# Designed miniproteins, single chains, part 52

Each design is a single chain, and the fold is of that chain. pLDDT is the mean over its residues in the fold that is shown.

## One batch from the design tools (miniprotein)

Design m1786
Fold by ESMFold2-Fast:
Structure m1786 (fold): chain A 88 residues (1-88)
Amino acid sequence: MAEKKREEAVRLGRQAEEALRAGDLERANRLAGLARLYYLESLKLEGKPIDEDMEEMTLIAAEGAIAGDYEKGMAEADALAAKRVAER
């Protein structure tokens, strides 16, 4: 559901803010990138038009934020996303 992905984006954004307040800049950046990705997916599920340049910039920013050490969690995130799609 688009609403569920939107709620997840907000939750990740709040966690990014908390990480920033704690001084964990690397975690804050990764969480912010994930929040943007979930928000973009929410817009797609709602059928809202997305500017092609905005979509490209969002994907590049999210990819940069989660590259490197976050690879360890990517397989789990992908598996969870697939499970969420299977649950109607």
Scores: mean pLDDT 62

Design m1787
Fold by ESMFold2-Fast:
Structure m1787 (fold): chain A 63 residues (1-63)
Amino acid sequence: MLTPEQIADQALSVAHAAQAFGVPVDEDFVRRSAYLIGEQVGASPETTEKAAELAVQRFQQEQ
């Protein structure tokens, strides 16, 4: 099963790809990406929530 850190990393990769193509990305975009990835890989709600929090925190630190 993917860890929260792995899901967060994938969500940030999606956000970075979107930004590279000129798509505006905010914290909500990053959080939703983490939720979608978590659901797609069958992660628990707890793992998905932790991944979303980590992804948003990392995104904020990159700003």
Scores: mean pLDDT 81

Design m1788
Fold by ESMFold2-Fast:
Structure m1788 (fold): chain A 72 residues (1-72)
Amino acid sequence: SAADQLLRYEIAGTLLRVATKIEAGTLTEQDKAEALEMISQIPDKALRERAIAALEARDAAELRALAEELRA
């Protein structure tokens, strides 16, 4: 649905913002908490677990790759 697409695009936008902050060294605990809340809304369990692992590892490249998958 259009609502499901909008949600996927919003989650992707959050992952890209977090990736940029990781690269800049500006990621806060608040940013991480907000990203985890958005990631919790990903319906695909494997993709959700990959996003959590990438965020915990501060893997900006993987977060960007996941954002592209969500936009597909």
Scores: mean pLDDT 88

Design m1789
Fold by ESMFold2-Fast:
Structure m1789 (fold): chain A 85 residues (1-85)
Amino acid sequence: MEEEEKKKEEEERLDALLEAVEAVAKANEEGNWEEFEKELDTGIENAESEKDKERLELLKKALEAMRKGDKETAREYVKKALELK
């Protein structure tokens, strides 16, 4: 694969995840946020590696930013989570 195509694919994946995070945040507005947050916390607790814990914490921050309507900050957190290998 060409390097440019790989970067474009990563950008599309980031956009897809950001849209999913936005949809989840809106769906959980007033009702299910506490349960969703608990699931994220359980995932963080059960993560085997520090990188996996950081990834889930970044996704939680992205979701919180999205709930506030801050898509730019949410996008940055999602990108950081995807960059953790």
Scores: mean pLDDT 68

Design m1790
Fold by ESMFold2-Fast:
Structure m1790 (fold): chain A 97 residues (1-97)
Amino acid sequence: MVESQHDAASMAVNEIASILAKIAKRKSIPVENISPIIVQAHMAALGEISAGDLEGAQDSISKAARQAATKLNLDDSERQEVNDQTRFAIKKFNEMS
């Protein structure tokens, strides 16, 4: 079976959600504050892929990561970690798309 673009987007969102949840737990910040951002970005990306807008899907994922990082009040080191993971996830998404 060929892997779908929807699976690629789900994997990218899950990788970003994982690093954000890890940082939130370390800082004792409720993950519930960022969960709606991640869920809405995932739904938006799936909808954009279904419409053939892969660039829109990538933008939705990247914007969600930035918004969640801001809500978690990340320092420069933590934002670098999230940015590196986001770029890696988007690169994998592009390779699978």
Scores: mean pLDDT 77

Design m1791
Fold by ESMFold2-Fast:
Structure m1791 (fold): chain A 89 residues (1-89)
Amino acid sequence: KKYSLKVKRAVLAMLKAVGREDLIPEAAQLLGLTDEEVASVPAPEKVYPEYVLSHLDFAYMVVRKVLGDPSLTREEIEEARRFISFELP
């Protein structure tokens, strides 16, 4: 339904982490994010393989590291992962 800000930020963190910045404009439009909100998500320390997004445990570890937010839950990461899988081209 409507995504929380944490889920929206997790989507951007995942796309940045796997080097899919080409999908960020579409994701931001669909999630109603401003350019400032997109820029507020940190760059990853390295680019990860895309298969990280297909594994909840890997996605969870990477997103928590990129965002530095220990309050992120596996459920929020799973919502973000489903958005990338089903809502993005």
Scores: mean pLDDT 83

Design m1792
Fold by ESMFold2-Fast:
Structure m1792 (fold): chain A 96 residues (1-96)
Amino acid sequence: SSAAERALEQRRENGREFRELVLKAIEKMKENPGEGGREGAIELLEYIQARQRGKRYEDLSEEEREEIRKSIKEEEVERVVKKLEEIAKELEEAKE
């Protein structure tokens, strides 16, 4: 598992900010299937990489954000999207 997959698996133990970001990503996925899921996954990966650098995402320079975006591999985005779909299904099942 990647660091992103582990963070998503431990989402209840992660801080409120991370949990809210996961829910936002799921909403984007539901509102715009395909591209929305990809956008949400990228935002989560950017957040995780900012934390690995010891920074908040909002404290990143434009140059640092570009470096992070260039470092994000499509295979990792696809894995995060799949994990978000699994989480969305679990949340839907828990509602009913």
Scores: mean pLDDT 76

Design m1793
Fold by ESMFold2-Fast:
Structure m1793 (fold): chain A 70 residues (1-70)
Amino acid sequence: MSPTQRLVFEAERARLGLSPEVSFEAYQAAMRAARAVGPDAPLAVLTAAVLEAAPSLSEEDARRIAESYR
């Protein structure tokens, strides 16, 4: 990825309180899964979809991403 994309991702990761181990690829997969399910789905369903798409994420990180998507 570009240096700008990395910087933006690092800032977003910090803002959401995500683990520093969360990769850009995991974050992208998580966001794609959340969009596929849609913002009207229950948080538990969004979190499960995020974890399935990005299994390297902790349940807490997956939940934070799901909550931020709404």
Scores: mean pLDDT 79

Design m1794
Fold by ESMFold2-Fast:
Structure m1794 (fold): chain A 71 residues (1-71)
Amino acid sequence: AIEEGIKVAEELVRENKQDILDTFRKEGIKAAMDKFVPVIAERVVKETGISLDLARMIAQMQIMKLITEDS
């Protein structure tokens, strides 16, 4: 379940890569997290059935990974 949640979040972060990075560059990390964590977490819950709190943590980790690797 957790591994599937990570995979779904990775795919969604990859699909939204340009928008996440553009939001981070223009508006900062808090704006990027506030915009994309809810959307990614909700999709992770829908696809995998894990808890919303766990999905939010996974989404936040994957967005942070993208920003640190590609910004």
Scores: mean pLDDT 83

Design m1795
Fold by ESMFold2-Fast:
Structure m1795 (fold): chain A 66 residues (1-66)
Amino acid sequence: EELKKRIEELEKRLAEVQAAGGDPDWIAKAQAYIDAAKRLLEEGGSKEVAESAIKMAEYWLDKAAA
């Protein structure tokens, strides 16, 4: 499951960014999108919406890591 693997990678990266002292507000935004994507996939919701949430999580996580 490609989207599920992307979410797992994002969760690992989020933990690393938190440990490195990334911006907590940006990390919180990334976490919210990760949680939304996980919920959508578990409930059989739109994969397109889940993919959008994953991309938004990546965006906020990139900002937090910068």
Scores: mean pLDDT 82

Design m1796
Fold by ESMFold2-Fast:
Structure m1796 (fold): chain A 74 residues (1-74)
Amino acid sequence: SSEVEKMVKAAEEWMKDAAAKAKSLEELRGQLEAIRRMVEREAREMGLSEEDIKRLVERVEEIARRILEEFEKK
């Protein structure tokens, strides 16, 4: 849905901002996990379907993995 796409884009920008400001890998992991939980909660509160929530979480998790991999190489 368009709502899922908007939330994924917002989450990616928040995660990239977290990566730019994080001082350690542990701090970044914590921030990315907090963003994932926040996005899932907001999606449930907005009344998104379970299928949309699952798709949203999968995409956010994939973005988080990529960001963590890039951070580890710094």
Scores: mean pLDDT 85

Design m1797
Fold by ESMFold2-Fast:
Structure m1797 (fold): chain A 97 residues (1-97)
Amino acid sequence: SLREKMRQIEEYIKNGKAEEGIKLFIEAVEEDYAATLRALREVGLEQLKKENPEMSEEEIEKLRAEMEAQVEELLASTSEAEVQEQLERLRKQLEEA
């Protein structure tokens, strides 16, 4: 369901419905920040595979490992309080925009 939410967010943004896309993203992050970031990584990898069908399985696995390390580093360096502060700023920007 998170992967479906990420695809729906992308669709909203591509169709000029940025407010709806951001609102759905905020909801997903509030429910599970870690799972949301990991779902974004998986969707990004699927797009990379589609754009680069000639990439070897070894190259894909290397990229997966690098993206996984980056997501885990971000999760380790970002506190729940910082996430909540960023979500509050996003909500305020949506209300003012």
Scores: mean pLDDT 71

Design m1798
Fold by ESMFold2-Fast:
Structure m1798 (fold): chain A 78 residues (1-78)
Amino acid sequence: DEKVEEAKKQGKEGERYFKQGNFEKSVEYYLKSAELAEEKDPDQAADALINAGLALGRLGRNKEMSELIEKAFELYMQ
């Protein structure tokens, strides 16, 4: 699926920005990855949401982090 392959590319960009310490860009790309994967690969979407949440935690945005982690666990249970 083209959307799932694009989601993987967006996830790799999110990881690259995270490793560089650009947590704002990391969140942006991981959220794009999650949105693209959600329908056909919910486990991949959940992984991206966990990674976006970790980046938000690095930014001190703890409420948004908790919301994304909760959504990720809901996707893993489906």
Scores: mean pLDDT 88

Design m1799
Fold by ESMFold2-Fast:
Structure m1799 (fold): chain A 72 residues (1-72)
Amino acid sequence: MDDAFRGWQAFQLGDYETAIRHFQAHLQTQTDPLELSRTYQLLSQSYRRLGDDDQARRYDQLSQQLRQQVLQ
């Protein structure tokens, strides 16, 4: 299975620490800005669920920035 799918599965099960590890691994191989934006959004949500609002905000900003660059 790829890291994006494993990360999403862990996220849906509430295992946010495992989700973060898989999403971070996926970032190392992903170069598509839209897919990077989606992965950053999932990382933001995972960190927020763990109570790390600073990391959640950082990844949310990265996701928004990449999405804006692709759409405009």
Scores: mean pLDDT 81

Design m1800
Fold by ESMFold2-Fast:
Structure m1800 (fold): chain A 88 residues (1-88)
Amino acid sequence: MKFRITIIVPKENAEEVKKKAKETVEEFVKENPNIKLLSIEVEDLEDGLARITITVESPDFEDVLKLAEKIHKATKPLGALKTGIEEL
């Protein structure tokens, strides 16, 4: 199954949060080889915000939920405002 993890962040912090999110995903995938990182994208939004979209493939939603929680904890100190999960 494919999942989208979305992070909303101030535009000025988008590059730092993207880097930290990528590092967090890569570390998690090393320990959970059933998860595959497919893409990481950044989109500028209105009102000085950006959206970081992380697309992963996993047979288990519970692993994606744990990954999203780790991403949120790692990126919140860097200015991440919201983290969401969507099944594709």
Scores: mean pLDDT 85

Design m1801
Fold by ESMFold2-Fast:
Structure m1801 (fold): chain A 88 residues (1-88)
Amino acid sequence: SLSDIQKMAVLHARSTVIMSAIYYYTRLAKAGKPVDKKEVEKLIKEGKETLKEYIKLAKKINDQKSISSAQKMDQKFEKMIKELKEKL
């Protein structure tokens, strides 16, 4: 439905914001700057929950482009988490 499409747009935007925050913390870690590990753990949890809902909703409305987009974001997010953890 249109409401589900709007919800997907919000989930996509939230995922992008969370990934940008993770990227920022990765840059701080690479520069030897202090990183708030509790905030990082919170962002990782919120990002995983957001992407899980995004994938679920994309599958519910059976939109192949959105499913592909959500899965690619999930894969990119997992790679970003791994890089950040390696730099901490």
Scores: mean pLDDT 87

Design m1802
Fold by ESMFold2-Fast:
Structure m1802 (fold): chain A 117 residues (1-117)
Amino acid sequence: KQALIDIAEAALKYAKEAIEKNDFDRASVALGVALGSAYEVKDYKLLGEVYHLIGRIYFKQGKYDEAIKYYELSIRYFEKAGDKEGLARSYRDLAEVYEKMGKKEQAEKFRKEAEKL
C-alpha cells in the first residue's frame, strides 16, 4: 500500500515538472501511473491531485471545456478527501478557465469559493 502511494507521489511530482515545461506527453504518462496507483489504494486526495493536473494540461492547451470537466472531477475528490488546500487550488484554476472564456461572473463565483476555504 505505501509503495503505491510513494509511486503516485513521485509520478505527480514528475508530472508537475513536465507540465511546467509544457511536456504534456511525459506529463500524461506520469499521470496515468499516478491514477492507477491512486485508484488501487483508494486515495481520494491523490485522485483529486491527478485530475487537477489533467485539467491543467487541457487548460494550457486551450481546451477549456475539457479543463472544466477535469477540475470539477478534481473538486469532487478533494471534497471526499476533506482536502481544503486541494479544493482551493481547483476552484482558483476553474475560475482562471472561466476568466479566459470571458465568463467573469462564473470566475468571480469560483474565486470566492476558494477564499472561503
Scores: mean pLDDT 88

Design m1803
Fold by ESMFold2-Fast:
Structure m1803 (fold): chain A 97 residues (1-97)
Amino acid sequence: SEDAARAERAKQNIRNTIEAIDDVVKNGKQQTVTVLNSGEVLTPEVFELLGELGRKLEELVAAGKIGYTSSGMVIGRATPDRAVVSEPLTLTLWPLP
């Protein structure tokens, strides 16, 4: 259940990031968001949600609606079915004119 709780926190942070992307595009204000925190667990469901975030971000970048930079990253998978975040993944998001 600890891994499940850490995966649920990861999913919530990704959902919050998706909302922040929409807010930056709609309201024109720069934001920095934590997509994944250190110690969070990446299950297949979390990887799927992260993929949805990536697709949304790529579509908005291609449309000229948003710019971003990222810092941090996950260490590889701890097992085939999960990875543990070693360093926070953050995005700085800004509106494009």
Scores: mean pLDDT 81

Design m1804
Fold by ESMFold2-Fast:
Structure m1804 (fold): chain A 123 residues (1-123)
Amino acid sequence: SLVDRALEVHDELLADRSLLLQLAPQSLGQLYRGLLANDPEYQKVETIIELLRKAAEERPDLRVLDLSNAPAVTDEIMRVIAEEFPELVVLDLSGNTNVTQAGIDAILSRTPKLRLLRTDGVG
């Protein structure tokens, strides 16, 4: 079905971060490149929040967000995601040891369209 194909495409986007970089809004693409390069500037909570808020302005209907293996992602950033991306369908938080149940609860309470939440290695 079209729904099954859309979910398959979201899984493919998360599997290929380079494809995700090409399709991301400008500010989110900047964040992904900085995180991939392990740039210390893009490990700052304030920098991540600024780029996420800009990404929300560029694409308020954003459906896929990959923040895997980003140790600067905290419950504060989770609250920002919950506020700024109500249309979110897929969120990858895998490897983020600084996200707690409180951050996950903030997402689940405010993103009613969320269908895939990856949390391997969260906590």
Scores: mean pLDDT 76

Design m1805
Fold by ESMFold2-Fast:
Structure m1805 (fold): chain A 64 residues (1-64)
Amino acid sequence: SRKERYKEMLRELGAPEEYIDELAEQLVSLEDQLRKAGVPEEMIETALRVAARHLVEKYKARAA
């Protein structure tokens, strides 16, 4: 599923396990919003990767 793919991406980026499910849900919601707004697929992929990196940095700071 899309959520499982985002969980894997978040783990690869070093997200704390306790937040992975919540962060993956946020990325799914963001993807749906971008598609609904008519954003091209390649831009959606870029935006999701940027968002994932920002979320991981934020939550790593909270977990440390």
Scores: mean pLDDT 83

Design m1806
Fold by ESMFold2-Fast:
Structure m1806 (fold): chain A 69 residues (1-69)
Amino acid sequence: MEERKEELERRKRMADAGIDVAKEGISYLDKNKEKLPKETYEKGKKLFQSNLDGARADRERAEAEIAAL
């Protein structure tokens, strides 16, 4: 059972890292909004938001499976 828990904790850490990276990317874009072309800003925000949503979903799945152990 330790192997399954370790795998889920690894997935949770990867998801947490993905959330942090996406949040940093969004923060960078917001901070530099005036310096970026509007299209570049909007495409970047959409990409990082999609990554954030995916990482949050992965974290929730890993948390639920860990809680069920």
Scores: mean pLDDT 84

Design m1807
Fold by ESMFold2-Fast:
Structure m1807 (fold): chain A 70 residues (1-70)
Amino acid sequence: SAVREEAERRAREWIEMIENAEVVEETDTLEIYRGRVDGEERLLAVQKGTPRETIIKVVRNGMRQRAEEA
């Protein structure tokens, strides 16, 4: 499915970004990662102390869930 293929491609791009991204901004409760996904500059805000593996899992699962429901 085109929707599933697109979701998997975007998930892969997000995973690559997260694996290589550095925290660019911090607040008292959040860490903000900056990178590029699908040619666009994106920011991802996560709770401080969240493991990268958890972030990757959530992003991948969310995109896959959307594709499965299409």
Scores: mean pLDDT 69

Design m1808
Fold by ESMFold2-Fast:
Structure m1808 (fold): chain A 100 residues (1-100)
Amino acid sequence: SEERRAELERQGRLLREALAHLGRAMRVLIENGQHTGDFYVRARPDGSREVRSPIPEAREYFERAAEYAVKAGVELEFRPLPESQLPQLRANAEAGEALA
């Protein structure tokens, strides 16, 4: 239906906004050398959310991302990768290259 198409287009716009704000937050964290630091974003469709960041500008972008995720009706979780997983992620990336 036309109504269903309009709703899907609306959800798509909200999700693109959420992703854009996550990208802006990560840019700010990288510029401040905090991209592996303590930050956390969680948002649920019921409107519950938690946002933590030591950088106020990144926190504002994460809060906007959480708001758009809630409006889109999707669960969002975004956090730094544990340092203990960095060697495994590197190994997986290298293995992926070797399979190409």
Scores: mean pLDDT 74

Design m1809
Fold by ESMFold2-Fast:
Structure m1809 (fold): chain A 67 residues (1-67)
Amino acid sequence: MVFSREQALKLVDALKEKYNIPDDAVERAKEVLEKHESLTEEELIEILRGETGLSDEEIREVIEETF
């Protein structure tokens, strides 16, 4: 699956709501994602894992719930 910038940013907001991610981590994730016009699922998960500290499984669960 390929995610648009808008979809990637929406996913960050969904992760924040579900896992109560700190605002600083959300802002950093969004800053990185805004530099990309589109992302593969693997690229998106790698960025989100790095910025939020969430597991691949937690991120994939929210992807399935959001899209």
Scores: mean pLDDT 82

Design m1810
Fold by ESMFold2-Fast:
Structure m1810 (fold): chain A 116 residues (1-116)
Amino acid sequence: EKFEEILRRLEEQARALLAEQPDPVVMKVSDEDTVENVRARIREARAAGAKHIILVAYGLTPEQRQALLDLVAEERAADPELTISILTENDLGLTKEQADELAERLRALVAEHRAS
């Protein structure tokens, strides 16, 4: 699948998520992140008042992806008012640069939505 087609689909999904939960924090997760590092970042965002977190995951092994899903399930259970969304749950083979571009476009979309 072409990256532009993936971006279009993920932007449409993000617009739907923004309609439900405004002002998400966009967070990248890679194979360089530990479970404890991601947990600390989620908890820091929550402590800062975040009600919605969008995770952009890339470069994960199947084992790392499962660990991320388990962590997200645990954090959702700890705070039912916090919404955590994983837009690249299947890890669409995104490079670091493509994940950076997606995160930037999502942050721009959030800023545009807030200005409206």
Scores: mean pLDDT 73

Design m1811
Fold by ESMFold2-Fast:
Structure m1811 (fold): chain A 63 residues (1-63)
Amino acid sequence: MSKLLEEVIKKIEQMAKQLGITDENFIEDLKRKAEELLEEGKSKDYAIYQASVLMADYITKKL
């Protein structure tokens, strides 16, 4: 679990940086949600996918 969580967190941080998202509260919410999904038994790919959907929604609302 801890290794999967670390990989997901690093991927979220990388994607946020690439997209120019600097809202630390939003990024922390993404990390927390990914952690919850992994604890619920969801896959790493699903957790990353959900983070990407939330980031796309965030960008769309900021435009």
Scores: mean pLDDT 81

Design m1812
Fold by ESMFold2-Fast:
Structure m1812 (fold): chain A 90 residues (1-90)
Amino acid sequence: SELEELAKKVLELVRKHADPEVAAHVEEQIKWALEKKLSKEQFAGVLLGIAALAYSEGLAELAEEIIKLLESVVELSEEEKKLIEHLKKL
């Protein structure tokens, strides 16, 4: 599915840029979201949370690539776009 393919791409990026402990945490969150069969909008929330974690870890490039992938499958709300701009300042 589109969300499963997106999840795979996000996990590959996280494994490339983050330490194994952070990568394992993200993998668990994504597996949970897929098992729950979340809507595209709810899954977008999960990915924004992962991007926020990436910014907090100093992994801005990872966060930006996750957001770019997310925007390819869902239209972000104005509130979500505002959140992203705030996260970029961390």
Scores: mean pLDDT 80

Design m1813
Fold by ESMFold2-Fast:
Structure m1813 (fold): chain A 85 residues (1-85)
Amino acid sequence: SSLRQLADEILKRAEEIKSIKDPNQRKKRLDELVKELDELASQETDPGRREFIRLGKVLVQSMVLLDLPMSDVRTMLDQALSDVS
C-alpha cells in the first residue's frame, strides 16, 4: 500500500513537472523530485522496496526528459509493484 501511494504520488508530480513551460523551472522541479527519491532509497532497508524507489526515479526522469506517456510509466510501475508484494 505504501509503495502504491508512492507510485501514484511520483506519477502525479512527474505529470505536473511535464506541464511546466519554463525549461529552467521544469529542471529544478525534476531535480528536487530526483533528490527526494535518492534520499528515500538511501533510507530504505528492504532491498525490494529500495529497487522499486530506484526504478521509480529512472521512470519519472524518463517521463519528463523523453516525454513518455504517463500510461506507459504507470504500467511499468504497476508491474514492478507486483514483484515487491
Scores: mean pLDDT 85

Design m1814
Fold by ESMFold2-Fast:
Structure m1814 (fold): chain A 96 residues (1-96)
Amino acid sequence: ITATVRVRVRVRNASDGLIEVEVTLTLKASGYTYTKTVRALIPVPAGRDVEAELTVTFTVDLPGASGPEVKAEVRVRALNAQADIEVEVEASLTLP
C-alpha cells in the first residue's frame, strides 16, 4: 500500500514573515496505524508572492490488507505575517 499527499501553498499580498506548513499522513490498514509528519517553513519577504509544493509519501507492505483508510491533515500558519493564503491538497491511496 502506498499513501501520497501533495500540498500546494500559494501566498500573495504578504507582509514580511514566515509561513509554516505541516502535513500529517495517517494510514490505517489491517489493524495497523502508520503516521508520517513533515513540516516546512517558507520565508515570505514583504510584497513577494511565494508558491511551495510539499509531497509526503510512504509505502507499507501489507499483503491481503482489507479496509485501508488514509487521513491527511494539513496545517498552514502565518508566523509574523499577514497574507492571502491558498492551499490545495491532493491525496491518493494505491492498493497492492
Scores: mean pLDDT 73

Design m1815
Fold by ESMFold2-Fast:
Structure m1815 (fold): chain A 83 residues (1-83)
Amino acid sequence: GIREDPRFWELVKAILEEDLETFRKLVANNPELLEALDQAKNLASLVHWVLTGEIVPPEEARLEFARQGLSVSDMAEAIYKKL
C-alpha cells in the first residue's frame, strides 16, 4: 500500500520539514500521492496518521506536532492553494 512506498515517506518528510519545493516535485511526478492526503481530514490529521497509525481530530494532531517540535501550518496553506 501507500504506507510502504518510500516516495510517500519522502512526501511526509517534506511536509514535516516545511520543504515546499520537494513536496511540489514529489506531487507533480507522483499525483497518486495526493490520494493519501484524502485519507485524513486535513494535513495535521494526515501527519498524525502517518506518525502513529491513528486518525485524530486536527486539534489533537496539532498538540502532537507541538510536542514533537513540528510546524506545518504555513506549508499546509501553501500546499492546498497550489494543489
Scores: mean pLDDT 59

Design m1816
Fold by ESMFold2-Fast:
Formats: C-alpha cells, sequence, structure tokens
Structure m1816 (fold): chain A 83 residues (1-83)
C-alpha cells in the first residue's frame, strides 16, 4: 500500500524503505534493525521514534543522507556481532 498514514512504518514498509536507501538485507537482519527502532514493541516505527533514536546518536536531520549514514553503522554492527 502506498503511504496511507504519514509517520507510521510497519515491518514490510520498513524493509522496502531500507531497499530504497540501497540496503539489501535478509528478513532476519531487517527484523533485528526494526526491533531497535520499534521501542514500543507495537509492530510499527513512527517518524518521531526514528528521529528520537537518531538524535540519541547525534543526528538531528531526517534527510535520506543522514538516515543512511545513521543506519550504515547499525547494519555493520549487526554483521560484526553475527547474531
Amino acid sequence: MDRDGDGRIDYEEFKEFLKEMGFNLSDEEVKRIFDIFDRNRDGYITREELLTVMKNFGFFDDSPGALKAFLKPLIEYYKKTGK
């Protein structure tokens, strides 16, 4: 479904979002990253939750470039941990 409600991303939308930013990840990898952002454990990521996590890491811009720069270290961390 095209974006019906602005600011809420479910698992499938998040997976598509990562692919649009150039990340090609397995379902397990996407789920691990999704769980980092889904702090409420309600199965959705809000734009505000995403921005809050980014701000905690020193990113105050939700542009694709800033978001991609933020996500890259998380993906690399997951690969190093090997869970």
Scores: mean pLDDT 65

Design m1817
Fold by ESMFold2-Fast:
Structure m1817 (fold): chain A 70 residues (1-70)
Amino acid sequence: SNELEELKEELSKVVFDEASATVKLMGYIVKKLTGEPISDDEQKEAKKLEKEIEKLTKREKELLKKIKAL
């Protein structure tokens, strides 16, 4: 059905966005581990990325559940 195609399309986008956000967050983690100075703005960005990843991970699980139910 068109619904299955739409869900798979959204899943692909969510997975891509999750991967992109994760790579960016890992960059900030590496800075902390190497003792590089982290600005207040970078700390805010890292927190936003953590929240966005949590949101995307939840959406991924919801999409997978919907696809399996079809």
Scores: mean pLDDT 87

Design m1818
Fold by ESMFold2-Fast:
Structure m1818 (fold): chain A 91 residues (1-91)
Amino acid sequence: MEEEKIKEIKEKLLKKYEERGPEKEEALAELREFLDKIKTVEEAEAAEKAFETGELSDMIKELFLKEAIERYRDKYPKEIEEGEELYKKEL
């Protein structure tokens, strides 16, 4: 029951966003990915409210920034290794 409500809100919000005119195709892809992360009716309703107030774009960007920072730490451990090599040169 709850999952069905979440799905309806997601579909409704995605269509409204398409009609409102996203800046580019990438914005629609970002919205779809953002919606896939929503697991509760409360989160879905929060996203819908953000869309009505014009804050949805900011909400999406903030979430992706947080995830990018977290995942880049795990995804690019070699960046730390490269930094260490540069500092060893001066020591």
Scores: mean pLDDT 68

Design m1819
Fold by ESMFold2-Fast:
Structure m1819 (fold): chain A 88 residues (1-88)
Amino acid sequence: MLEKAEELLKKAEEAFEKVKEAFKKGDLEGAEKALKELEKKYEEIKKLLKSIPEDDPNLEKVRKILLEAEILLGLSRIIVGVLKLIEG
């Protein structure tokens, strides 16, 4: 469970880097594609957290991973929104 959550967070971080690179290049389509990848990883972490028993010693670690992914998702949505204003 924890290792899967950590791998999903790493993929979310990779998607966030793609959003930032797309922003630097003015690539709205690339930024939206990367945002969708990050949204999928966030939902996978969220589903994983819901499957963990309340007495699992790793529950709090997976909650922190979900929070980190949620922060990346929020920032990515802001970046894509700004890019839409610049390109649209």
Scores: mean pLDDT 86

